# Designs tried in a protein design run: designed miniproteins, single chains, continued (3). Part 36

Each design is a single chain, and the fold is of that chain. pLDDT is the mean over its residues in the fold that is shown.

## One batch from the design tools (miniprotein)

Design m9227
Fold by ESMFold2-Fast:
Structure m9227 (fold): chain A 87 residues (1-87)
Amino acid sequence: GAMATVTVDFTVEADTEEEGKRIVDSAAKLAEAMGGTAKVDYKIEKRDGKYVITGKLTVTAPTPALARRAAEFAKKAIEDSGGKAEV
């Protein structure tokens, strides 16, 4: 097709649901700032007083190189917030 897609699989652990959602939303916005379009699909589970957010951030862009770069920026944002992410 005319667009390329790259998926980032992530897991974020936060003390509040709002904090976890902010981390994921910030990563998606960063991918969009890098020239991609981001769609996030996640689930939130409460475990021992913490919130675990596990999901996928799908980046779509006009080229595979741009999609990968935008996805890598989202991955770094999640990792910088203490989460785990794989592209």
Scores: mean pLDDT 86

Design m9228
Fold by ESMFold2-Fast:
Structure m9228 (fold): chain A 82 residues (1-82)
Amino acid sequence: DVKKLLEELEKKIEQEEVLLETADKLRLIGEEIENELLLKKGVITEEEAEARLKELKEELEKRRKEFEEKVKKLKEELLKEI
């Protein structure tokens, strides 16, 4: 029944969200470490380091919104079968 499928989907989505959040955090940590290293080497400026972090945060936020939109569409399609 659609209700059981929706409940199972919600549990799987929650698990996937945790994995995506972990991956996003690791990527941000990696970028911060890389920027610190590049700053110490004099390869980039502090302004460039800030711009890089801002760009990455915007990219990760966009990907999260895309995931949320896909989830919303999937739930709406499942509800049409009720």
Scores: mean pLDDT 80

Design m9229
Fold by ESMFold2-Fast:
Parts: structure tokens; C-alpha cells; sequence
Structure m9229 (fold): chain A 67 residues (1-67)
């Protein structure tokens, strides 16, 4: 039981980090694009650094297209 409770806390922290990353993406992406990224990010939530790096690359690419 103690391990299950700790796993839930880790999942809550991962979900909060993904929500923060999605908040940054929502400044430049539309709602549909953010929703699609969220689905992908939830499949990779055990590697938040990889999700964040991928979001940073997407942000840089979109900013280049908007400039």
C-alpha cells in the first residue's frame, strides 16, 4: 500500500509538469494541437525531460514560422 500511494503522488507530479508544458505550448499552438500533444505526452510521462525537450523544439519551430 505505501508503494501504491507513492506511485500516485509521482503520477500527480508528472501530470502537473505536463500541464505546465502544455500551458507554454498553448501560447503558440491551437487547442487541437495542444490536445494532440497532451495525448502523446501522457504516453511518455515517465520521461518528463524528453517531453519538455520535445515541447521546446516544437515551440522553436512554431516561433520560426510565426516570425
Amino acid sequence: MNEELRKRKIQEEQDREIDRILGRLSQVLNDDEVKEFRKWALEHKDDIQYVEDTADRALAAVQRLQA
Scores: mean pLDDT 77

Design m9230
Fold by ESMFold2-Fast:
Structure m9230 (fold): chain A 99 residues (1-99)
Amino acid sequence: KQDILADGLEAMAAEAEQIAQTQDLSPDTKQQLLQLSRSLRRMADAVRRGDIDSAKEYATRAADHAARIAGLLYGLSPEETQAVRDRVRDILLGHVDKA
């Protein structure tokens, strides 16, 4: 269960890095994708170690980068960007609590 979550997070991180390197995206969007990838990998490492506090910290950082990417790609308002961040954060924290 914990390994499934960590493997999934590593797969998501690899995909974000691949998208950042191969897609025709703005430099800011590419930078946010690379930061998302980094946060997801650190979250996966924390999950594998059973470091729940660090996993939750990196989940929050990953949610922030995901929301910024959505804002950049879809032209979201600050309020809409915050709603995306809160939703992604709740999903990721829910997975940590179940791992």
Scores: mean pLDDT 83

Design m9231
Fold by ESMFold2-Fast:
Structure m9231 (fold): chain A 56 residues (1-56)
Amino acid sequence: DMDRVREQAIRELEREGVENARENVDRVVETYHINDVDELVEKARELYRERQERER
């Protein structure tokens, strides 16, 4: 169940060109305990964008 949620989120992020999608999804799941695909994708994408901006 969680494996499928994780895999779906990873695929969606990879489609968007997010680097390290697998690591980002795993981090979100462990840190925020999100188990919904849409929320997982949204959160992982948000964190990916924020990380890029924070280093500027």
Scores: mean pLDDT 76

Design m9232
Fold by ESMFold2-Fast:
Structure m9232 (fold): chain A 70 residues (1-70)
Amino acid sequence: MEELKKELDEITQRMLDLANEISRLRKEYEEAVAAGDEQRAAELKQRIDQLTNEIDELSRKKVELAEKIA
């Protein structure tokens, strides 16, 4: 139980770290769009999509772990 809780806490922390990074990248994306830097905006959009996919994978893992506890 303690080990499962620790793993859930670690997944939750990782998801929070990723969400904070996405928030920062979205701000940079808005700044790039405002500056007319289409190349920079495209690169930032791809990075945001990659991190969003990672959060989705972690979310699925968290659900699976929660089902094992319930």
Scores: mean pLDDT 83

Design m9233
Fold by ESMFold2-Fast:
Structure m9233 (fold): chain A 65 residues (1-65)
Amino acid sequence: ELEERNREYLRWVVERRPELSPGARKATDRLLARYYAGVTAPELHANYTDEEIRELAEKAVEELR
């Protein structure tokens, strides 16, 4: 399934986020907001600050509207 493949890709990219360019991180954050539920909390906390996680949660809420 395309959505599941994207979710697996997002998990991989989240783990590598500190190594990404600013543009790539911004693109990753957009994709993660879209597929937020597919990424576990431990993976988020490994590579995002509490503020960044809050922003991703807000983006996910906006996407659902």
Scores: mean pLDDT 67

Design m9234
Fold by ESMFold2-Fast:
Structure m9234 (fold): chain A 77 residues (1-77)
Amino acid sequence: LSEEQKQALTDWLASHKLRGVTPAYFARELERILGRRLSPEQAARLFALYVAARREQGEDFDAEAAADRLAAEYERL
């Protein structure tokens, strides 16, 4: 991923809590930021990582660290 894509992902994660984020919405936004389509299985895996990070950290959520983990997982797909 480019630094610009990683920053966009970090900003998106920082501005979005679990309350308003569906798997479908997450997949569409991630595809927009990353510039590539995701399979349903890829989208589900990345969404699970996002949900886990948000639940673990709550309001102390580290968006940059979460973006790094999502980027690394995306590059393995």
Scores: mean pLDDT 81

Design m9235
Fold by ESMFold2-Fast:
Structure m9235 (fold): chain A 78 residues (1-78)
Amino acid sequence: SMAKDLSSLSPDEALAMLRMELSVLKIAKDNGHVPDASTIQSLIDQLQATKKALSDNPEVVKVADESIAVAQELLKKA
């Protein structure tokens, strides 16, 4: 699980992983490649768990919120 893995990393490592995931989500959105609704919902749940676990890190919270927003837009199209 991304959420579990990210919570065990250093803040810099967690932030790098989240930025990579955000980039992938943005590419999927821009190219109209929408995963199934259950996959997107699972990702949103994992991102929310990561945000809760690392809530004291404003950069992690910011990137997680941006990723959740993109994932929710993908879910709307699923």
Scores: mean pLDDT 77

Design m9236
Fold by ESMFold2-Fast:
Structure m9236 (fold): chain A 88 residues (1-88)
Amino acid sequence: SPDLESLEKALDNAISAAQEGNFDTLFSNLDDISLIARNSSEKEEILSIFNSKYDDIKNAILGSSASTEKVVAALLSLIGVQEDIRHS
């Protein structure tokens, strides 16, 4: 599915961005994931793929050299994406 392919790319891009400390790119990819979740009919598949990558994204954010303020903001955004996926 194009939606699932776009989701996997956004998730992988989010992980890479977090690892690189590029939080602007991280936030952009998290926004893309929320948009895909809201607009796709493949809700169960999106939730499954997101859950499979959740710990990788979280650990990448926590392991980044970014400021505490940016780390907290990114974790709150990640929780917001999870809520969008569960309730969309």
Scores: mean pLDDT 86

Design m9237
Fold by ESMFold2-Fast:
Structure m9237 (fold): chain A 95 residues (1-95)
Amino acid sequence: MEEGRRLGEEAKEEVLKEKDAKKAGELGTKRVREAPPEHAPLVLDGIGEAMAEKGFTEAATKAAFAAGEKTGAPVSVVAGRMIRTVGLQVDRELE
């Protein structure tokens, strides 16, 4: 959905401006929760990209949990998708 991609791009820009990993996680989680459930995965993709670029892997994982709640998918599945989408290799942390 094009609207979801736009929301994801807006969330990505907001997260990129944040220097603190904790605040980035709070902003990302808020943006995912505020998005319609049908757009939450694309919002997660956008913030996940921003967090990966900044090295905020923990914040990205927390945002994935929020997206899982919205979509009804198992949290582990949503986290796995996010990790693949942002190009992160966090196998040692996901174990």
Scores: mean pLDDT 64

Design m9238
Fold by ESMFold2-Fast:
Structure m9238 (fold): chain A 118 residues (1-118)
Amino acid sequence: LAEGDRALRAGDFEAAVAAYRAALARDPADATALFNLGLALFQLGRYEEAAEYFRKAAALSEDPAERGAYLELAGHAYAQAGRNEEAAALYREAARAYAAAGDEEAAAEAAALAARAA
């Protein structure tokens, strides 16, 4: 994780991916490593892989606002990959998570993203 964080800050996204994958091989439920691996993959243009790791991070989050944010990032990643239907579905999930957190503004924004992605 510390090695991955160092690589991520340096902009060495390939080294960050390798380091976070090594961390996840030891602890598959490390939500921070899952999220940061998603960020590094997104920066490398590996959008479908980034979306899957953001979804895994969301599944481990008990905070509805954090879950909404991770699902929205997964939606953005699928949208960048041209997978508009998957992006729309994730934006709808993010909107529900934000609404559960009481964040009506974020919920409305995510719902609007879903409508535009489809």
Scores: mean pLDDT 86

Design m9239
Fold by ESMFold2-Fast:
Structure m9239 (fold): chain A 65 residues (1-65)
Amino acid sequence: MSAEEYAELAREYLEKGNLNKAAGYAVEAARLLGDHALARAIFQALADGNEEKTRELIEEAIRRA
């Protein structure tokens, strides 16, 4: 699966309001883009319960794919 395919799945689950699945797919997209810092930031924001920051970082991963 490509970064673009994971980004599309992240967008789909973000639109459905499933933040956990959207974050998971966005992390895989970020990893395939070689952006380990973005992948870690998404995990950290989700772990902190910061929904606004998590959505922002997911959208960044989608934009970069």
Scores: mean pLDDT 87

Design m9240
Fold by ESMFold2-Fast:
Structure m9240 (fold): chain A 70 residues (1-70)
Amino acid sequence: MEELEKKANEFIDEAIERLRKVDPKTAKNLEFLKKNYSIENALIAVAIAARRFGDEELYKKAMELIKEIQ
């Protein structure tokens, strides 16, 4: 469980930095979600943002982590 939580947190941080280069406002919103909501909610928000910006790789990775956590 601890390894999965660490992996998810590291992925969310990488996703935030990757999306910050495309849209800083989306990155700021994801930081807020990570800080104030569950890891699952943050991963869902990453998946939605990835689809919105056409980042299929990021979307697939977020969906895989959501399945592992559920």
Scores: mean pLDDT 82

Design m9241
Fold by ESMFold2-Fast:
Structure m9241 (fold): chain A 87 residues (1-87)
Amino acid sequence: PSEEEIWAEAEVTLLHIKAFLAKQEGDRHLARGDVDAAIAAYEEAVKNYQKALELARKHGLPQETIDALEAGLKEAQANLDRARALK
């Protein structure tokens, strides 16, 4: 692969990890009743999944990678909606 492709894969991987960790952080806050902190964490997760998906699609990354990011985004969005409904 080209250097550009390698950097794109690295950036998507980093964004995916950031999104996953933010979603986990949101889950922890929600379990403790910290609804505002949970919302902020889930918003960060959604933002990072969206950025990762945009880059993955732009650079033609494997469908398996795109599917994983789409699944993560849907879950993070659902969790965000649930947390917002508690306000």
Scores: mean pLDDT 89

Design m9242
Fold by ESMFold2-Fast:
Structure m9242 (fold): chain A 63 residues (1-63)
Amino acid sequence: MDFEAVVKRLAKEEGVELSEEQLARLVEELKAQYEGFLAVGFPEDLALRMAEMIVRENIRSLK
């Protein structure tokens, strides 16, 4: 899965320009959240949607 492409898409949808440092941090967060949801038994599609929701709120907080 291309986590960097997902984070860039979310930032574009929210109208936020990310620094390289912010992008790298949010990619690591998205991956960690996704893997965490998978570890507790969520299916891949739901795990990704839940991880995206968390990262999207963090992107919004940068406004």
Scores: mean pLDDT 85

Design m9243
Fold by ESMFold2-Fast:
Structure m9243 (fold): chain A 119 residues (1-119)
Amino acid sequence: SIQQLLQEGGNLAKQKRYDEAIAKYEEALRLAEEEFGKDSVETGWALIALGEVYAAAGRYEEALEYYERAIEIFEKANDKGGLAHALRLRAEVYEKLGEHEKAAELRARAEEIRAQRRA
């Protein structure tokens, strides 16, 4: 199942077995796209998992691409929680790349979305 693959990938990532974690998350992404569609919220969360493992591995360019795809999905789905989370993760990568202004803009956008959800 998708959830089992995400859990297995997470356990591998905690062990810093990043290539093996990526393989599990890529299979989870494939299944999410097949079962729920390429623009589904489930696909968005599989993309977040891939972004997180690439970022943990120091592969920041790939992490940004996965987060951007997830952001587009969550925007189209009106999933404010997923969108705010993805924007925050993308901001963390930009901070590591020294892109402090881009990171600040993304954090501000995530906080606006979070504030709207609380109102």
Scores: mean pLDDT 89

Design m9244
Fold by ESMFold2-Fast:
Structure m9244 (fold): chain A 68 residues (1-68)
Amino acid sequence: NPELEELARKLAEAIKAGDWATAEELAKEIVSRYNSKEVQEAAEILEELGVDPELVERLLTRAAIEVS
């Protein structure tokens, strides 16, 4: 999914830049627009881009709670 890949890439860039406001907004967009399988695919892309898997889990879990 090219749009999901683009969102994951932007999220990785925001995290690496320390832009937590943008990172939280992008995480919320991912969890609100995509199903759990696609969210898992986004998490795998973030890990491939060098983001800490524990940080990814924490951000996406928090975003899912906030949009529920």
Scores: mean pLDDT 85

Design m9245
Fold by ESMFold2-Fast:
Order: structure tokens, then sequence, then C-alpha cells
Structure m9245 (fold): chain A 99 residues (1-99)
């Protein structure tokens, strides 16, 4: 099992890989900015989470990254669609916090 600090570091690393995929696939600086702000928020909230909750978050992010990487190679249009959906979800999460 990874320590809580190792789980947080892995979550940060996967977040950066997802941001890189958005940059490579969309080339949209606003989308990159939204995702970066979202992952910063997620990481701050994750610091308050239990070890078990962090393991679930990491598992979900690893599965998401794997799916996105596979789709980038096999179906780039679908990969782009999913990345744009992720950006929209991030925008909604950030907007809800500001409201």
Amino acid sequence: MLSKEELLERIREIGEEIIKLVEEVTGNEEDVKVLREYFELLLEEAKKASHEQLELVLEQLEETLKTLKELKETDPEKAKELLLQLVESARKALAARKA
C-alpha cells in the first residue's frame, strides 16, 4: 500500500498527464487553465481525505488516464470528446465552489 503522501503525489502526477493530453489534443489554453485550477482544488480537498478515499480517487484517475491514452491511439475523435467533457465537468465544479 502507498502512504497518504505517496497517494497525493501520484494523484498530482496523473493530473499533470491528463492536462498534457488536453494540451496535445485540444491545443486550447483556456481548457488547460480550467483543468489545472480543477486539479489544484482536487489536491487541496484530497489532503483532508482519508487514505481509503485517496486510494479510490487514484484508482479512478488511473483508469481514466489509461482509457484516454488508449482512445488517443485507437479513436482520437472520441478521446477529444471525452477530454472536452472532462473540461466541462471541471468548469461546473469550479463554478459550484464560487457560487
Scores: mean pLDDT 81

Design m9246
Fold by ESMFold2-Fast:
Structure m9246 (fold): chain A 100 residues (1-100)
Amino acid sequence: SVIEEAKEIYKEFKEKIDKAKTGEEALEIFKESAKKFKEVIEKAKTVEEVEEVGKIFDEGAEYFWEKKGSILTPEQKKEAKKIGEEVRELIEKKLLELKE
């Protein structure tokens, strides 16, 4: 299930983020998890699956900013925002395709 895959990505992401000691490590973890979320979103077959995966991604992004936002450089914050925007754009595109 794509929803179960998304939940596992989120669980592993939180464990890795809690252990990250630098902004570089935190950003790399966020980037890798975003890549996995994109793969799950592409596999989704229904609007409901995309919406639930998107919700899980947003919870993960909020957790990232809450836990590690303060240790990021301005450049790292910009990259993290770009990564989040790319995932959200993919969600919107996939939702549009499935609603047709």
Scores: mean pLDDT 88

Design m9247
Fold by ESMFold2-Fast:
Structure m9247 (fold): chain A 74 residues (1-74)
Amino acid sequence: SKLEEFEREVDRIIDEIVAEAQAKGLSLDEALHRLTERVLELADKYGLSPEERKAVAMRAARRLVDRYDALQAA
């Protein structure tokens, strides 16, 4: 489904940003900015509503914050 394809692409974006953060020392703010731009662009390509775009962006942001918290705890 389109939703499953979208979620797979968001997963790839998050993994890519986390990998770059580990390699280059990106701040959380820099990572969140990049994530938001890429997820919103992807949502527009998939034709998501404004409400859906907000929901997926917020979910992706929370997932990224959780990944950064895990990196700091290690």
Scores: mean pLDDT 83

Design m9248
Fold by ESMFold2-Fast:
Structure m9248 (fold): chain A 64 residues (1-64)
Amino acid sequence: SAKEELEKLTEFLRAMEEALVAMARTVSDIAGESEEVKKERVERARKAGEEALKEALEKFKKEL
């Protein structure tokens, strides 16, 4: 069903968002950034992930 497909897609996209956030943390660690700068980088990654997830879900709703 469309609902079940959207649920699976949402879980996949959430996993991708967490991977993006994890990459942001790794970049901060490699760069030797302060805890404050690291938090800002992670926040930006989270926001970008949320926006991408929302756009993807809206597009898939129109395609179903």
Scores: mean pLDDT 84

Design m9249
Fold by ESMFold2-Fast:
Structure m9249 (fold): chain A 78 residues (1-78)
Amino acid sequence: MLSEEEKEEFKKQLEKELKEVEELLKEGKLSEEEYEAARALAEALLALVEGAPQEEIDALRERTRALLERLGLTFHEG
């Protein structure tokens, strides 16, 4: 399992990557829906790292899938 220090380092890395996605959104290279999908994925990854219950992770995954489908990107469970 990840230590508290490893979790903090992972959070910093996710924040850095999310800022890059925010820059792409501000430059008009990403849609707001693409940004929402990226944010939802980051939230799911944080929940996984924090040891959230499977049900919470499944809920975040489902929200991400719905956002990706709205963007015309296919997420298939098969």
Scores: mean pLDDT 67

Design m9250
Fold by ESMFold2-Fast:
Structure m9250 (fold): chain A 56 residues (1-56)
Amino acid sequence: ADPSAEETELNTKIVKVHNKYTKDASLDEQTAISQEIARLYQEGYSVEEIEKRLKE
């Protein structure tokens, strides 16, 4: 069985978004961003919608 390519890409994008926004952030901010990403993903938001919320 083939894994979902979309699922793999989504995980990669989430990790990249996390790294992009945490590279210049404090440890507390990194933790908050990670938790917010996880919560939004669990609520069914797309990676694009999560990025939008993290930007502004």
Scores: mean pLDDT 68

Design m9251
Fold by ESMFold2-Fast:
Structure m9251 (fold): chain A 102 residues (1-102)
Amino acid sequence: KLREREIEIEYLAAMYQLRAWTEKTPYHEEALRIAEAAASDLARDSVLALSYVGHKLGLEEEGLEKAREVAEYARANPEDREGLIELTEEKIKEIEELAKKK
């Protein structure tokens, strides 16, 4: 169900948020900046979830790139909650696949 997929994104965002606020790295500061400018709570959580996956897998540049893509999608498509969830999941999978090439 759509809500279960949204909860997974919220979970990843929550895992990252405290770390990002505490550690003050340039990556975390930029991730939080993109998240705070997001068009909705779901868009903010999507940005944080992607930033978390990028950080965790050592692909911070790719994490921020994909976080910016989902933030832009959310601004252009404020009514498309399902599409935002699908895009976020797709971009997470892309980061995971990049990590496997190490």
Scores: mean pLDDT 85

Design m9252
Fold by ESMFold2-Fast:
Structure m9252 (fold): chain A 100 residues (1-100)
Amino acid sequence: SAAEEALRRRAQLALALAAHFLRENVDKMNDPEAARELADELARRAEATPGLSLEEVLAVLQEAIARLEAFIPTAPPELAKGIQGLVALLRELAAEIRAA
């Protein structure tokens, strides 16, 4: 449906935004290589999103949330807030997909 396609596009954009945020701040992370690897993985997941079912998109969002949360305690306070914002965005989108 058009609504399901809109949810996939929003998921793609949110994952791409998370990848971009990590990539722009990689050198400020306590583990820059792990942050770069996660950014690259999130970018690949974003590219694949239009081809996925909503159930598969939900699984991708849940994995992304868990991995982003793992960076929060090791990031500088300003970057930790940015990651928390991305996690909140992904959680809200996951809730909308579950309600669809």
Scores: mean pLDDT 89

Design m9253
Fold by ESMFold2-Fast:
Structure m9253 (fold): chain A 80 residues (1-80)
Amino acid sequence: MDEAQRLVDEAQALYQQAIDAIDAKDYESAVQLLEEAIRLYEEALALMQQANAPQETLQQLQAQLEIARQLLEFAKAQVA
């Protein structure tokens, strides 16, 4: 399913950029990058659910989404 995989790949690239921003202490950019990555992961998850993807695949994507959400909360705390 090319579209869902494309969204995961884009989200992963944004997630990596967010980690780089955190390393640079650019927490404002990290927040924006993580919010976009989370949006793309959520879109990918919805498409995979619609296509009856294996439960293992859905669980792995959901775990990645939760990790991204935790990192977003960390970055937001640094901006506040």
Scores: mean pLDDT 87

Design m9254
Fold by ESMFold2-Fast:
Structure m9254 (fold): chain A 68 residues (1-68)
Amino acid sequence: MIEKLREEIEELARRSQELAARLAEVMAREGGPLSENPEARRLLEEEIRLSMEIIKLAVELRIAEKES
């Protein structure tokens, strides 16, 4: 169980880093404020959703570790 949660968190963390890198690339390419770039806004929304899922799994992992 704990190892599975760690694997899931690591996979989501990698996806989060990829989204952050793509967001940075879009902003470097397009310039201007993030709020005015639809591609950047979409990537940010995906990153927020992914970050929330990581937090949920991290809490579950902490509970599981404490019960072990």
Scores: mean pLDDT 80

Design m9255
Fold by ESMFold2-Fast:
Formats: C-alpha cells, sequence, structure tokens
Structure m9255 (fold): chain A 85 residues (1-85)
C-alpha cells in the first residue's frame, strides 16, 4: 500500500511539472493540489501532524512566489512525504 501512494505522488508531481511548463496551471492550483494530497495522507495516518503542518506552511509561502519556485517547493514537500512513508 505504501508503494501505491509513493507512485501516485511521483505521477502527480510529474503531471504538475509538465502542466506548469505548458502554462496550464497556476501557483494557486499547484498549492491546492499539494494541500489536498497532504490532507489525504494525514487522514490515512501516512504522515505525522507535524509534517502536515510544515507542508501547509511551505504551501502558504509558495503562494507569494513564481510558478518555478512553487514547483521547487512542491518537489521539496514530496521528497519529505516519501522519506516519511
Amino acid sequence: MKEFYIEKIKITLEMLERRAAAGEVTVEQIANAIKQIAKDLYKKGLISKETYERILKKVDEALGKTQDEAIEIAREIYNEIIKEM
């Protein structure tokens, strides 16, 4: 089951990177996608409350940044999630 979520996270990140490169996604859409993934993982007990709260803080920081910087923050968040799982 962990392998399923790790693969889903990788696919989601790749999709966000491709859509961002094509100009098809906004910073707000990237932020919302990450928040939804973090919320789902926290509800399933796959990440700690501390990790979930840290992710929310990083996502809020991304809202004031460029699209490229938001994608970089998304990569950092996904790496933290994968490491904890």
Scores: mean pLDDT 78

Design m9256
Fold by ESMFold2-Fast:
Structure m9256 (fold): chain A 96 residues (1-96)
Amino acid sequence: MKERLERFRKAAEAVKEYLKKNYPEIDDDLFVVATGPLVPEIRTGTGTLEDAIERIKNSPFKDKAEKLTVIAKAVYDVATGKMSIEEAVKYLKEKL
């Protein structure tokens, strides 16, 4: 739990910094919509990325759901150990 939360924090910080420099249209509120649903899932270890994606699709920001889903996946995969931060940044560059 603690180690996953620390990885999540570092992943979220790195992704947010990258987005602020390259995609200023993705503001702090949109970033929270993408990443907020991941926090309970990372904390408990019982949630899934698909649950977070469903919340994004049902949010008021559905017109940006594709981009928000890419952001959520990048942060989630770093937090769960499937990607390094560098791999997540490359993924964002290719998909956004």
Scores: mean pLDDT 73

Design m9257
Fold by ESMFold2-Fast:
Structure m9257 (fold): chain A 69 residues (1-69)
Amino acid sequence: SEEEKIKKEIKELLSQPLSPENLEKLLKLQTEMVKRSATPEEQKRIEEGEKKLIKELNEALEKVKEKEE
């Protein structure tokens, strides 16, 4: 199924080093699952939330790396 395909891609991305690009792909796959059941207006809201979350996660990841290293 489409859902199973997306979940497999998410799991594969999670097995790779955390990078901004991998996090962006992960979030896009997760939002793709939600968007499949959403209205066009909800899809726009989801896309805006995804964009904001990616930015915040990239900033948080840099902070975590500083503390762990």
Scores: mean pLDDT 73

Design m9258
Fold by ESMFold2-Fast:
Structure m9258 (fold): chain A 71 residues (1-71)
Amino acid sequence: RETYGLTLTLAPGTAARGVELLRASPVEVLDVRVEGDVLTAVVRATPDELAAMLTALAEAGVLREADVRRL
């Protein structure tokens, strides 16, 4: 498992749903913060677990943009 820094731009009013989906995903959440419509997180995941989490957010209509950096 690798460590990733995430900066996710969410649909307005969906921050709580975004955090719920992130925590329900197979990724290990090391840190999560929300400022307005921007969710920043540090997660430990395999590439497949990370892809599954991002797909779930996109399919729920929560995710507008994702910036993913391997730490």
Scores: mean pLDDT 84

Design m9259
Fold by ESMFold2-Fast:
Order: C-alpha cells, then sequence, then structure tokens
Structure m9259 (fold): chain A 93 residues (1-93)
C-alpha cells in the first residue's frame, strides 16, 4: 500500500541518517516521500487545502531533520522522523 511505502521510506531515511549518509541521498528519499504522500492524499480524496497543509508539515519536518544532521545531532534527527510517522498514522486513522 501507499501507507506501507511511506513507512518504508521513513525507515530508509532513518538508516541513512544513522549511517551519516550524504545530505543529497537523504533529500532524495524525502522527495520520494513527498510524492508518495501526495499520491496517498489524492487516493483518499483529501481536499486540496488539507493536502497542502500535510505536504507543508512533511517539508517542515524534513528541513528540521537536515538541520539536525548538519548540527551532528543524529538522535534528534531520528526523533523528528519518528514524530512524522506518528503524525501520519494519526491523520490516517
Amino acid sequence: SLEDRLDALLDQAKQLVAQRAPEEEIARVFREYLAVLGELMDSKNIPPLKKVQALLRAVGAFQEVLLKVRQGDTQAAIEVLDELRRWLKEILA
């Protein structure tokens, strides 16, 4: 499912962060996550404004992850990804 793909992409992002992978590789996973999230929102007929709000929240979380990675705070970066996962499960319930 698209939800399983989003979970897998967050797991991939967490592994890349833990391995201190190049920022561009982490950003590539984030771009794919945003595309899949948009597709999921469309498949559930989520209104355009709520879709934009969800995408902006995900973008904000990814910007925070990259900031924490740049600061060397791997644990804080992973916590942001875990919070994004919890948020997504909450809005899809």
Scores: mean pLDDT 87

Design m9260
Fold by ESMFold2-Fast:
Structure m9260 (fold): chain A 75 residues (1-75)
Amino acid sequence: LKEEREEAIKKAEEALREEGKFDLLEEIQSLDENKKAIALAATAGKIGFASKDPKRGKELVDTGVKLMRILAEES
């Protein structure tokens, strides 16, 4: 569970770096761990939904959903 959470967070952060959202990523990384994870999940999902590449978009949406599911299970 912890390893899956860390992997999902890393994938979401990597997606923001690939989109050039460095300022947003830095702002999110300044949040508490739980708030950071929620913000990353929501942001990755939004980027995925807006993607013109269906495969890339699905991967990012799936990452956001997986991270939200992990957070819900930890609550």
Scores: mean pLDDT 75

Design m9261
Fold by ESMFold2-Fast:
Structure m9261 (fold): chain A 62 residues (1-62)
Amino acid sequence: MMTDIMNNINKFTTNDGMIIGYNKYIDYHKDMKNKIDDPHGKDMTDKVIKGINDTIDNIKKD
């Protein structure tokens, strides 16, 4: 479940550990995107990936 992946990432106490976890979550969404044939579904997945990347950038700024 996607929620379980995010909850596990949030258990890390280091920013580097969190970034590694979020990159694995991006890889999960990239794998999902490859299984979607619908262009709209691919666009929505890209928006989710962007949101995760924005979260990583926010962690790096802290």
Scores: mean pLDDT 70

